# Designs tried in a protein design run: designed miniproteins, single chains, continued (2). Part 8

Each design is a single chain, and the fold is of that chain. pLDDT is the mean over its residues in the fold that is shown.

## One batch from the design tools (miniprotein)

Design m4261
Fold by ESMFold2-Fast:
Structure m4261 (fold): chain A 87 residues (1-87)
Amino acid sequence: LQQEIDDGVASIILAIANLAMERGDYEGAVKLYEKAIKEFPDSPLTAEAYYNLGIAYEKLGDVEKAKEWYQKALEIDPNNEKAKKAL
């Protein structure tokens, strides 16, 4: 099924993006999370990408973009407690 293939590819991109976050490569993480959202917007795995993109922008000092992505994370998952606390 195409959705299963998309979820598999999205999972790999998100894993690499999460590794970039752990290593402090916030610019690299931003590019990978944005890639996952753009190419696989309907994947349930991309919901976490919205929140992590907020963290990455916050680490880069772009507080306004960070808030925008946290708000988008809440649009995808209204029960995202981490995104609520970050706003």
Scores: mean pLDDT 79

Design m4262
Fold by ESMFold2-Fast:
Structure m4262 (fold): chain A 74 residues (1-74)
Amino acid sequence: MTKEELEEGIKVAKEDLEELLKLGLITEEEKEEFLEKLKEAEELLKEGKLEEAAKKLQEFVGEAEAYLKERLAA
């Protein structure tokens, strides 16, 4: 994964969080928690740690999907 792909992935993730909040699928507090995890990926990307940033982004996506599936099933 390139730096450009990681930057795009983080941007899309942020846009998805905004949309989920507008649809009422997550709360503002939950959005802040997910944004904090994305900030970790952004900081790693700024440091040039592309592999670590990619891993953090993948972990975020997995956690967000698991969280939403659990909430939507409840």
Scores: mean pLDDT 78

Design m4263
Fold by ESMFold2-Fast:
Structure m4263 (fold): chain A 71 residues (1-71)
Amino acid sequence: SLEEKLQKLAKERVDESDEKKQVRLEVEILEIMKELGKLDEVTKEELERLKERALELGDLESAKKIEEILK
């Protein structure tokens, strides 16, 4: 289920030390949260911060996914 996948990704995110992998895991988590209808104003602020971090790391794919979530 999406809920089980979300829990697994959240655990992987906590255990991950690589910043680029952390961003990718956070993006996957947010994509699932959007599918579940759990995005709001607080999540938008977090999305904007995550997008900036992805751009700083040169992860254009993650930045694009975050931009799609913001719309």
Scores: mean pLDDT 79

Design m4264
Fold by ESMFold2-Fast:
Structure m4264 (fold): chain A 63 residues (1-63)
Amino acid sequence: DLEKKARELEELAREFEEKAKEYEALAEKATGEKKKEYLRKAAVYASVAGILKAAADFYRELA
């Protein structure tokens, strides 16, 4: 069911958004190379969350 798949993707997107926020918070407390690493990880998690949300929206349109 496309609706169920959309809900599963939305839930996964929320988890990745929370991971992105965690790394952003870690970056605020870090300096130098460590800050750069945390910002990169935050960006990756945020990007994946965006893709998952877009996929969920597409599945909802097809349902």
Scores: mean pLDDT 86

Design m4265
Fold by ESMFold2-Fast:
Structure m4265 (fold): chain A 59 residues (1-59)
Amino acid sequence: MDELIEEAYKRGEELGKQGKSPVEAAAEIARDAYQKGLTDSEVARVANAAREGAEKGAA
């Protein structure tokens, strides 16, 4: 798994623990990824990882 995806998952988990929904965590990570110039495909992959991480963090 790409390092960016692993990092996004961990950041999503942290956001989930802070009370953000999976959708909110994914949106925040996607926004940051676009700002860094990642491709649409890369943005989708990190956003999905952040969503999964947030679901884990909120559990």
Scores: mean pLDDT 80

Design m4266
Fold by ESMFold2-Fast:
Structure m4266 (fold): chain A 57 residues (1-57)
Amino acid sequence: SDFERALAAAREALAAGDAAAGVASAWHTIQLGKQGRGSEEQTREAERLLAEARALA
């Protein structure tokens, strides 16, 4: 799904140290989660990934 792909991209970007890609992918995942396209648990993971990406930037 688009949500799972966006979440995977956020995880991959952070693992690579790519703060800009991490912020973009995590934010996109959160927006899809708000639309009901993913679980609350996975959306909360995306929120944590966004915070980590912002701290890395």
Scores: mean pLDDT 85

Design m4267
Fold by ESMFold2-Fast:
Structure m4267 (fold): chain A 90 residues (1-90)
Amino acid sequence: MAEELLRKGGLLLNEGKFEEAIELYKKAIELAPKGSELRALALTALGMAYALLGKYEEAIEYLEKALEENPESEIAEHAKRLKEVLEKEL
C-alpha cells in the first residue's frame, strides 16, 4: 500500500502535479511503519515535492523528519544533502 502510493506520487511529480503527489506521500507516511526505510523515503519524497513547489521551509521540515526516522540509511544521507542545498535558498 505505502509502496504503491510512493510509486504513484513519483509519476504525479513527473507530470507536474506536485500538490496531488504531496497528498499521496502524506498517505504513504501514515501507512508506513515508524522507523522504517519506507517511511524515511516517503518523508524525503514529500520534502522534494514541497521544494518543487518553492516551499523550502516545509521541504526542510520534512527532510529533517526523514533524517530522524532512519538516520543510518542511504535515504537519510540523501535527505541531508537535499536539506543542505535548500537551506542555501532561504
Scores: mean pLDDT 83

Design m4268
Fold by ESMFold2-Fast:
Structure m4268 (fold): chain A 70 residues (1-70)
Amino acid sequence: SEIAIKNIEAAIEALKNGDPAAALRGLQEALKYASGEAKELLEKAIEALRNGDIETALEYAEKALEVLKK
């Protein structure tokens, strides 16, 4: 989904810019348009953000992006 990809890319940028609240909104929006492996990776990214683990959230968001770009 192009909508999921754009929201994940925006979330990754927000994480790199120190805005976890904007990142969480982007990942939650992307989750509405994702399924399968990408959905599972986005759920893990959201959980990492809820725990304050920005590095792990970035890793899972980037993996979700890779899956969706196949």
Scores: mean pLDDT 88

Design m4269
Fold by ESMFold2-Fast:
Structure m4269 (fold): chain A 75 residues (1-75)
Amino acid sequence: MEIKEAELLTAMARIYIAIAKLLLSKGIVDEEVLELLEKAIELAQKALELDPENEEAKKALEEAEKLKAEVKKKM
């Protein structure tokens, strides 16, 4: 059951990342984009706590952290 929960958390993290990437592609750089990325990081971290070998969760965490750094650099 925990493995399925990790998959759901990873999927949710990827959705938040996708929304943030869409907003960034339109030139929107604000606190709302930062909050979406912070939620993605939290969800990916929880997924990795449940399933440390989840490659999709690792990739989601890395992508969200990278995008968060990019957003903060532009703020």
Scores: mean pLDDT 83

Design m4270
Fold by ESMFold2-Fast:
Structure m4270 (fold): chain A 89 residues (1-89)
Amino acid sequence: SAEELQRLVDEILSLINSHLRPLSPAQAEELRARLSALLNSSSFDLQTIIDALLASPRLPQVIRDLLTKNSFSSKDELVDAIVELLSSP
């Protein structure tokens, strides 16, 4: 449902926005595990999740740029890209 999708988006954004940049290796591993669990437990496909994130005014510009300039083949590839971006100084 739209409400379940909004909850997923809010949880993803909460996880992303709770961390100071750049992430330490331990923080990167924790965020990867949490995002991977969250995305892979959801019934929504990758494109639906990406579109919902892009529709959120709370999405950080750095993540918005990542999602608009790159394509992803899997939820795990998206998670890895987000974590790598947030681990960069």
Scores: mean pLDDT 84

Design m4271
Fold by ESMFold2-Fast:
Structure m4271 (fold): chain A 93 residues (1-93)
Amino acid sequence: AAAAVEEVVARLEELARQAEAAGDTELAFQLRSLATQTRTEAAAAPDDAAVAEVLRRTAGALDALAERSADPELAAALREAGATARAAADALA
């Protein structure tokens, strides 16, 4: 569980740096906030099922951010990250 969470958080942090480089400072802030929230909630989760639910919420948030992104390449990267988080959640539950 911890390794899967760390991979998702690292991907969010990389996407935040990509968003910032593209000039989308609001998206960068939201991605960093989501990374912190995912890490904190996963660390507090009592079992793998609860960690899976945290990752599914993270995936949903990424899908929502992708829908509001004006950059199609960044939107695609956000959707891919969401799919990765959802797959990790499915493997845990």
Scores: mean pLDDT 85

Design m4272
Fold by ESMFold2-Fast:
Structure m4272 (fold): chain A 88 residues (1-88)
Amino acid sequence: MTLEEKIEQLKKDAERMGVDPETIEKMIEALKNKDYETYSKLLGKEIARKIEDAFLEEMAKALGISVEEVRKNFSDELAAEAIRKILA
């Protein structure tokens, strides 16, 4: 595949993962510039965000509230309560 075809595939893959358009554009720009350090940092941030989103979903389920409420009222105390309920 050409570099352009590889970039288009990466864009489609990132869009499927729900990465925001601004971040996708920055990732593509980094790849075009062979700035693998910036690309790696952006990719790591998106992976961390997906793990966080999955954790927030489990917290919401354990607490019996919406994911939006968990995000809005996030605290170490709320997280500890959710973890306790998840592990019970």
Scores: mean pLDDT 73

Design m4273
Fold by ESMFold2-Fast:
Structure m4273 (fold): chain A 84 residues (1-84)
Amino acid sequence: GKEEAERIIEEAKEVIEEAKELEKKDPSLKELTEKAIELAEEAIRLAKEALENPEDRELILEAEIKLGLAKIILGVSKLLLKKK
């Protein structure tokens, strides 16, 4: 629903900000951080489409999947940074 789409947009924005900060701290993570940003931006796009089409449950599901993948890649990037 609308609340779910708005949550996805906010969480995806947080993923983008954290990924940009990680890249500044360790440029070797650029490939992973750019992929996390791309997936988070796609999640925002799908969630915005879901706000315009609230009956389309597939848009929310796709947005959740993209956000989940972005969070996993961001998490892996954070673990790699901590290992250094």
Scores: mean pLDDT 85

Design m4274
Fold by ESMFold2-Fast:
Structure m4274 (fold): chain A 58 residues (1-58)
Amino acid sequence: SNEERAEAAFEEGVRLAEEGRYEEASRWLAQSVALGTGEHADRLAARANEVARRFGMR
């Protein structure tokens, strides 16, 4: 489903951020939000912002 695909993209973004690959991580986190819909997309955006804040991403 799109929800499962969005979560998989989010997980990949977090993994890349943990590796210090911040530009790639940012693109995967943005893709996860784009794949999400409605309230799920809003929650993914909030989670992506938290990841960016914790890792100091651009």
Scores: mean pLDDT 86

Design m4275
Fold by ESMFold2-Fast:
Structure m4275 (fold): chain A 69 residues (1-69)
Amino acid sequence: AEKELKLGKEALSKKNYEEAIKHFEKAIKEDPDNYQAWLLLGSAYRKLGNEKKSYEYFQKALAIQEKKA
C-alpha cells in the first residue's frame, strides 16, 4: 500500500493523472480502508474532469473516516 501510494503521489505531482489513478487503485486493493488513497483517487478524477467518479470516491473516503470515529 505505501509503495503504491507514494508512486501515485509522484505521478499526481507530474500531472500524470491516469498513472496516478492506476497506483491509487492498487493501493486500495491492498488496503481498502486507506482513507488517503480514496481521497487522492477522487482528486485525480476531478483533475480529469470526471466529477461523478470524483464525488463517489470522496464519499467512500468520508465513509471510512466515519467508521474510525
Scores: mean pLDDT 81

Design m4276
Fold by ESMFold2-Fast:
Structure m4276 (fold): chain A 95 residues (1-95)
Amino acid sequence: MAKEKADELLKEAQKAFGNGDYERAVELFEQAIKYYEEAIEKEGKDNPELLLNLATAYGMLADAYRKLGDEQKAEEYSKKALELSNKAFEIYRKK
């Protein structure tokens, strides 16, 4: 449920971003992040697919903030996206 809602919000956010509606994209990416975090709480924090989906949402949120001229928030969320991606790849590679 939470993952499905997050996936739909992520698609809507990507459409808003593509249309140049960066303020709307930020709102939708932030909502998608909230639902991905809920899914991770329910399904476990070591689910690499959910971590990658969350990383994608943070990365796109960073891009949207950069388009709005908020470089500080862009940098903050970009770093969070990298941390989540690295964590997901570590889980995939861990033996």
Scores: mean pLDDT 84

Design m4277
Fold by ESMFold2-Fast:
Structure m4277 (fold): chain A 50 residues (1-50)
Amino acid sequence: IQEARDLAELSRKERERFLKNKGASGTLGGILDLTERGALEEARRLEQQQ
């Protein structure tokens, strides 16, 4: 479960770096938010399998 949390945290930090470089655009911000949610869901699924 620590690995899953680490992946979610890493994804969040990568998203923040991207936003700092490109600026917050509505569409891109939305896509990145959906990606983070998908990563969190995948992490939880992996936790349950392992």
Scores: mean pLDDT 65

Design m4278
Fold by ESMFold2-Fast:
Structure m4278 (fold): chain A 92 residues (1-92)
Amino acid sequence: SKFEELKEEWKNRLISQVETLIALLKRRKAEHSEDKELTAQLQKRIANLESFLNDEDKINEFAEKLAKAQLAGDRKGYAEVIGEFWVAAIEG
């Protein structure tokens, strides 16, 4: 179904976006290795994002919500779900 196709596309996109952010944060941590407070904060965010990638149920839940919002043309619901996704992924 179109829903299952969109769900799988969103799952892959969300995973890719989280992996990209982890790579960027790891690079920033390496560039500021002397700043112990900043590197500790960056490491906490990296650990939260890596933990989130291992939570298949949460990734699937967000992918389903995004697929539903896209099929319904619900731009407000889409924006809210994307916001909730990044809060969950970064803050743990």
Scores: mean pLDDT 89

Design m4279
Fold by ESMFold2-Fast:
Structure m4279 (fold): chain A 94 residues (1-94)
Amino acid sequence: AEEHRRLAEEYRRRGDLVKAAEAYVEAGEEYFRQGRYAEAVRLYREAGRLLSQVDRARAAAAYFHAGLVARLGGDEESAREYMGLGWRLLEESS
């Protein structure tokens, strides 16, 4: 998880937003498998933020993952917020 997060930060510095987002998703998936839902949500959120500049559909998917993981962790407020961000990105892509 930490190695993937550091790799994502390196890709961000190089301007490769897609590879950075992919590394954040992998780090988030590792934290999710460990039951570390809050850390997973943060990484999916960062992936969505980066992808919103390049690919709105992939950004929406990352925010939906953040919302689902937040709900599993008991954070219904964050879950609704991230689900809303995902739907908004899909509506604005038309």
Scores: mean pLDDT 81

Design m4280
Fold by ESMFold2-Fast:
Structure m4280 (fold): chain A 89 residues (1-89)
Amino acid sequence: MVDEEKREKINKASEILSKAKDAKELEKAKEEIKKLGYEEGYREIRTLAVSAMLGIPLEEARELVENEDWEKIRELEKEIEKEIIEFGK
């Protein structure tokens, strides 16, 4: 039951986020998600995205998202971008 409600929030947050075309629309989407009470779904989407993007386990991704350690997430993202660029050369 609780897991079904959580999935509903994830799906709705995802739909709202997918409509954002730029940084300004993204901020509006985040505000709308908060107003509608889908913040928990947004956090799960962030966790899944961080896990997929960085290639790290979901548990580690959740810890980074829950701690709002955006600096570390950004550093890891930059490291992966650098590896992809170097591999492509």
Scores: mean pLDDT 69

Design m4281
Fold by ESMFold2-Fast:
Structure m4281 (fold): chain A 109 residues (1-109)
Amino acid sequence: MEEVIRRAEEALRLAKEALKNGENTNLSPLTRIGLISLILAERLTSSVTLEQALAMVEAALRRTDPENAELAIAAMREAAAWARAAGLSDREQLALAVAAALLVLEENK
C-alpha cells in the first residue's frame, strides 16, 4: 500500500507538471492516470460530497472490473485515509484515491 500511495502521488505530480507545461502528446501511462484522477476529482467534488464521490467510484470499479475491484477499492480507501490524515482538501483526497485505484487496475491487466 505505501508503494501504491507513493506512485499515486508521483502520478498526480507528473499530471500537474504536464498541465503547467501544456504537454498533450507522448504522455506516460503514469501521467495519464494522474490527469484522469485530477479531472474526475474536480468534476465530482464540484457537485457531490467527498463521501458520495468515493461511493460512486467504488460502484464504478465493481461494475467495470469486478475481478480487481476489491483490491483497487482497498488501495483507494488507504490513499484517501492517508490524504485525510495529511490535511489535504476533499478534491486532493479524491484525486489521490482515484490515482491509487487506477494504478492497481493497470498493474493487474
Scores: mean pLDDT 84

Design m4282
Fold by ESMFold2-Fast:
Structure m4282 (fold): chain A 88 residues (1-88)
Amino acid sequence: MQPVELRATLEIAPGNAEKALAFLEELQKRPGVLEVKATVSADGTTLDVEIRFESEEALGAFLADPELPARFKEAGITRITDLEVRPL
């Protein structure tokens, strides 16, 4: 099955960069997630994120998690922009 990559820019509430990074590290532990890479901006207000999934099915299962939006909000993530999915 073909791996896929999800890219996004995450906007973070001020003072929450460390919390958002810790949340992204937890996403690495999910079944079907191969790798999570995040680059924080110098002011800590945005994260550029790259997540690699073992398959489109694994990505679909991740996005279908009804608790995921609430967990992003708890991690201080206020917006998700520039969302892109591509095959690897």
Scores: mean pLDDT 80

Design m4283
Fold by ESMFold2-Fast:
Structure m4283 (fold): chain A 60 residues (1-60)
Amino acid sequence: MKGLYRAVKDVHSDAPFMLSFKKGDLLEVLEELDSDFVLAKNLATGEVGVVGKSSIEKIE
């Protein structure tokens, strides 16, 4: 699952390990953690965190 993805919805998280993003944000998936979660970087903010796979769509 490494590659470029786009957020399909807004996500706000208060947890320090979870990534927050807005619908349409570009995310670089760095690593697949399990069946439901990836480690990704939000290219708009430069922040790295855990993202639910249901919140993103592959674009490349």
Scores: mean pLDDT 80

Design m4284
Fold by ESMFold2-Fast:
Formats: sequence, structure tokens, C-alpha cells
Structure m4284 (fold): chain A 100 residues (1-100)
Amino acid sequence: SRAEELEREIERLEKEVEELKKELKELLSSMDPSKLSREEVILITTLSLLLAGAEFSLRVARRAIEEGRLDLAEKYIRDARALIEEAKEILKELKELVEK
């Protein structure tokens, strides 16, 4: 059903968010916090906000499915996907900046 397809998409996107959070955590563990540049701090903060926004959108999408509001769920799934794609680009930029 449409609801089952949307639930599978939410689960897939939740896994993508968790993997990005794991990659960010691993990257941060390799950095000296006393030596972070302003640009690095901005990218880390932006990435954290994008991931939090994606998690929020997916949570709202799950509630929308439970309430039978499938069009609303699709909107928030689309919003979460856009935030995840932006997060991937920011993570790539951060990795390039931290690269040795």
C-alpha cells in the first residue's frame, strides 16, 4: 500500500541520517577542538542543524502516516530527502577542509 511504501522510505532515510551522524562523529573525533577554524565550526554547525531537521521531518512524516495524512507524509519525506542531500554536500566540504 501507499502507507507501507512511505514507511519503507522513512526507514531508508532514517538509516541514511544515522550513517551521516556516525561519519560526522568519526570525523570530529579525529579533530583537535582547540584548533578548529571558523569555517570548520560553521560547516559542523550547519551539518548538525541539517541532520536535526531531517530527523524532525521524518518524525512528523511517521505521525502523518499514523493519522492517515499520506500527502503530508510525502511532503515531509521530500523535505527530509532535500536536507539529507544538503548534509551530504556539507560533510564532503568539511572532509575536504580537514583532509591531510
Scores: mean pLDDT 89

Design m4285
Fold by ESMFold2-Fast:
Structure m4285 (fold): chain A 75 residues (1-75)
Amino acid sequence: VADEAFELADQALRELPPEPGEQVARELMKAAAYARQGDYEKAKEYLEKALEILEATPGAPEELIKKVKEVLEKT
């Protein structure tokens, strides 16, 4: 979960414009940090925030959205 969220943050920075990509990456990095601490409820909150931004972003890669959903389901 933590390593997956960190990888998704890097992917968001590569595949999205700086806005909203930087915001998505920040939320995913927070999710990764909380997951590493065992705080899966906080990790889930930040994964949900990242997903909300991605779903509101026209042209966001569907594969990135799917991967965030998969990590959220594991949490």
Scores: mean pLDDT 78

Design m4286
Fold by ESMFold2-Fast:
Structure m4286 (fold): chain A 95 residues (1-95)
Amino acid sequence: SIEELIEKAREKLSELFKAVENGDYQKAEELVDELVKIMKELRELAKKSTNPKERFLIELEIGAIDVALAVLEKVYGEDSPFAKLLRKARDEIAK
């Protein structure tokens, strides 16, 4: 369901924050791949939905995740090996 995918995306984002804070690059890379997959699934659901409320909620969540990744990059990523990883995540989600 849409709600389950949104909850899963938020869970993966929370884990990604922790991995970046702990300097765990391998875990962060795995979590980015999982998050990107979930966000692409949400985007495909938005494209197929005829319900404007569902489309609104999905696009709102995609925007919220993008903003969260941008903030994470600025706070932790800019001076670390995570900068390119987080940028890649945002670029893939934007497609």
Scores: mean pLDDT 84

Design m4287
Fold by ESMFold2-Fast:
Structure m4287 (fold): chain A 72 residues (1-72)
Amino acid sequence: MEQLEADILAGLAEIIKGIAKLDYNRGVITEEEYKKISELVDRAIQAAEAGNLDEARKLIDEAIKLMNKASS
């Protein structure tokens, strides 16, 4: 079960990174905002792969909050 949760969190993080890349390419978010979101996503993937699910969830939540604020 824990491995499945890690895989889901890593997959969600990669989806978030993909959306941020598309938003950056469309000019919806700045390069600085994209870099911050990408850093949070990369850290979330590393945390999920390490089995640190609470940290991964926190980093994903922070990335989503930054995306919502940047696109508003």
Scores: mean pLDDT 81

Design m4288
Fold by ESMFold2-Fast:
Structure m4288 (fold): chain A 73 residues (1-73)
Amino acid sequence: KTAKEYFQEAADIAREAGNTVAADHAERAYNAPTLKEQVEHLAEAGRAALTLPEDARNKVLKAIGDALHALFE
């Protein structure tokens, strides 16, 4: 999977969980033109995900972690 696919997965999971703020930030990461902006938007998505119930939070944070790993591998 590409980093962009992980960004989309994080956005979809956050949206399904009802956290539109986390979903918006993950979508902004997907469309961001620079690595710095992608990382900044993923960090904001992660921060917003902390408000989710534990199961949804863990899924969103895992997807964000996978996306960050894909960016730097």
Scores: mean pLDDT 78

Design m4289
Fold by ESMFold2-Fast:
Structure m4289 (fold): chain A 59 residues (1-59)
Amino acid sequence: MKLSVEIYTENPEETLKKYTEVLGFEIEKVIEDDKSKGGVLKVVLKLGDIELEVTIHVT
């Protein structure tokens, strides 16, 4: 299953940590890594048969 989500947050690292450490997703690929204000962190996460593309807009 392929899913995509967009998240707006001041805390991109805390958001990513929630998906990886709390929900158990693993980082498969980092597409964009700009954690500054106005930047984008875009990663592909996997958990079992789930592929989640997370786009985090840093506000």
Scores: mean pLDDT 83

Design m4290
Fold by ESMFold2-Fast:
Structure m4290 (fold): chain A 78 residues (1-78)
Amino acid sequence: LEKLKKERENLEKAYQKGQRATEELRARYEELKALKAVDPAAYERAERELANSQAALEKLQQQYEEAKAKYDALKKAL
């Protein structure tokens, strides 16, 4: 139980860190969206970085939910 609790906490921290990084990239993307006509290359790079960050976050979310489900199942069995 304790091992799964630590795994869940580690994944939760990774997920939260990923959320913050994705939000920062989203803010940058919105800033560059306003300047798209001036620097389309920077806009495209930011869009790709945001998409990659969101994909990584989705993977972390799935891992976190799996770890949480395993922890909750064992906690109820106790």
Scores: mean pLDDT 74

Design m4291
Fold by ESMFold2-Fast:
Structure m4291 (fold): chain A 61 residues (1-61)
Amino acid sequence: VPFRPLSPEEVERLKEAAIEAAKNGDYARAVGLVLRMIADGAPEEVIRETLKELDEIDKKL
């Protein structure tokens, strides 16, 4: 059992922050937030959704 697992609310906060950073053109920050989600044990489904949203933002730029 991992120590200090992320709550669903914390996972959503990190997802929102990553998307906002990408929209502001700060892709390094967006990627860093996704890596934090992975390191802290966020659900794979939420990580995949976040990456898909980042890809959609990048394709529009």
Scores: mean pLDDT 77

Design m4292
Fold by ESMFold2-Fast:
Structure m4292 (fold): chain A 90 residues (1-90)
Amino acid sequence: SLLGLSPEELREIVVRAAEALHKRGVITPKGLEEIKKDAEDPEKAARVLLVFAGMVGVPSLAGWAGLTPEQAAKLRAGLERLADISEFAP
């Protein structure tokens, strides 16, 4: 599954995370708009969320985007799998 999150939950989290990062000057207004469009695709949403977690760390992202402990744990597991190159290099 996509980080063990539903497609709707992924979209909501990615939008909240992107808005939080934009407010903190990490992403541009154009970048925010593009990410909101990508959030409508669960596969792209999961990829964007893992990139954000890699950039700022799961604890910061969880605080800024309002992740539950369960959502943060799923994101951490997904980031650990992304760090295992075998998942992205078959």
Scores: mean pLDDT 76

Design m4293
Fold by ESMFold2-Fast:
Formats: sequence, C-alpha cells, structure tokens
Structure m4293 (fold): chain A 70 residues (1-70)
Amino acid sequence: MADALEEAAKAAEGLDPRAAGDAWERAAEAYEAEGNLEKAAEMYRKAGDMYRKAGDLAKAEAMYEKADAL
C-alpha cells in the first residue's frame, strides 16, 4: 500500500524531518515493488529533501542517486 505510506510521510513532514525521510523512503520502495518507477523516483527525491533538512547529507545523496537510477 504505497499510497498509505505516502500519506504517512506527508503527515510526518511538519513534525520530524528524519521520520518523514524514512517514511518517504518506505513509500518509494513500495512504489518500486509495484513497478511504478515514476512515483518511486518522486518519493526518493522527497526522502532526500527530508534527510537534507534533518542534516543527514549522506542519506540525502543516496536517495537522490536512487531516484536518478530509476
């Protein structure tokens, strides 16, 4: 249920950027498993943006790399 994970990630964005990054990453993995690579790439970019806000630049770079690979 990638859509449910996406909604959870949106809810987390205002409270905790790290938790939001983790939630967006899970949504991306779910969309990728479903074969929706366009949505997966979008979710990985959102995860990267949240990890960047949390100060985790290494995870942010990893997420952007995953998005670009799709």
Scores: mean pLDDT 82

Design m4294
Fold by ESMFold2-Fast:
Structure m4294 (fold): chain A 58 residues (1-58)
Amino acid sequence: SEKRQKILRLIGEILRLIGEQFDVSLDTSLSQEQRDAQIAALEAQIAALMAQLRSLDT
């Protein structure tokens, strides 16, 4: 169904962004401030996608 397809797509995007957080956290070329800023941006994106996922279940 359309709803299930949207849920699976959102889960896939969330998992991809979690992987990106891991990559940023391991990037020794970045300063701590640069890593913190990029991780914060990725956390905001994940939170937005999780909110969308929750809205599909209501």
Scores: mean pLDDT 84

Design m4295
Fold by ESMFold2-Fast:
Structure m4295 (fold): chain A 81 residues (1-81)
Amino acid sequence: MPVTDEEIDEGMALIQLGVAKLLLYKKGKYEEAAELAEEVVERYPDLPEVVREALEIAAEAYEKLGDEEKAEEYRKKAEEA
């Protein structure tokens, strides 16, 4: 099997998660924050703590965008992750 470096993958996930937080909390770029958080969930589904936080970021971003339905959906997913 090809070498999977889980430590490198986790590091990349944390970097992308940090960028999503910056977009959400510091830049007010809510749509970009939601998109990046969704990418983190799709790319790193095997990292439960990262997935949970990414889902929470997506929920907050959609809440700021006025998409209450998507915000509730992602918030519930984050609670279950």
Scores: mean pLDDT 78

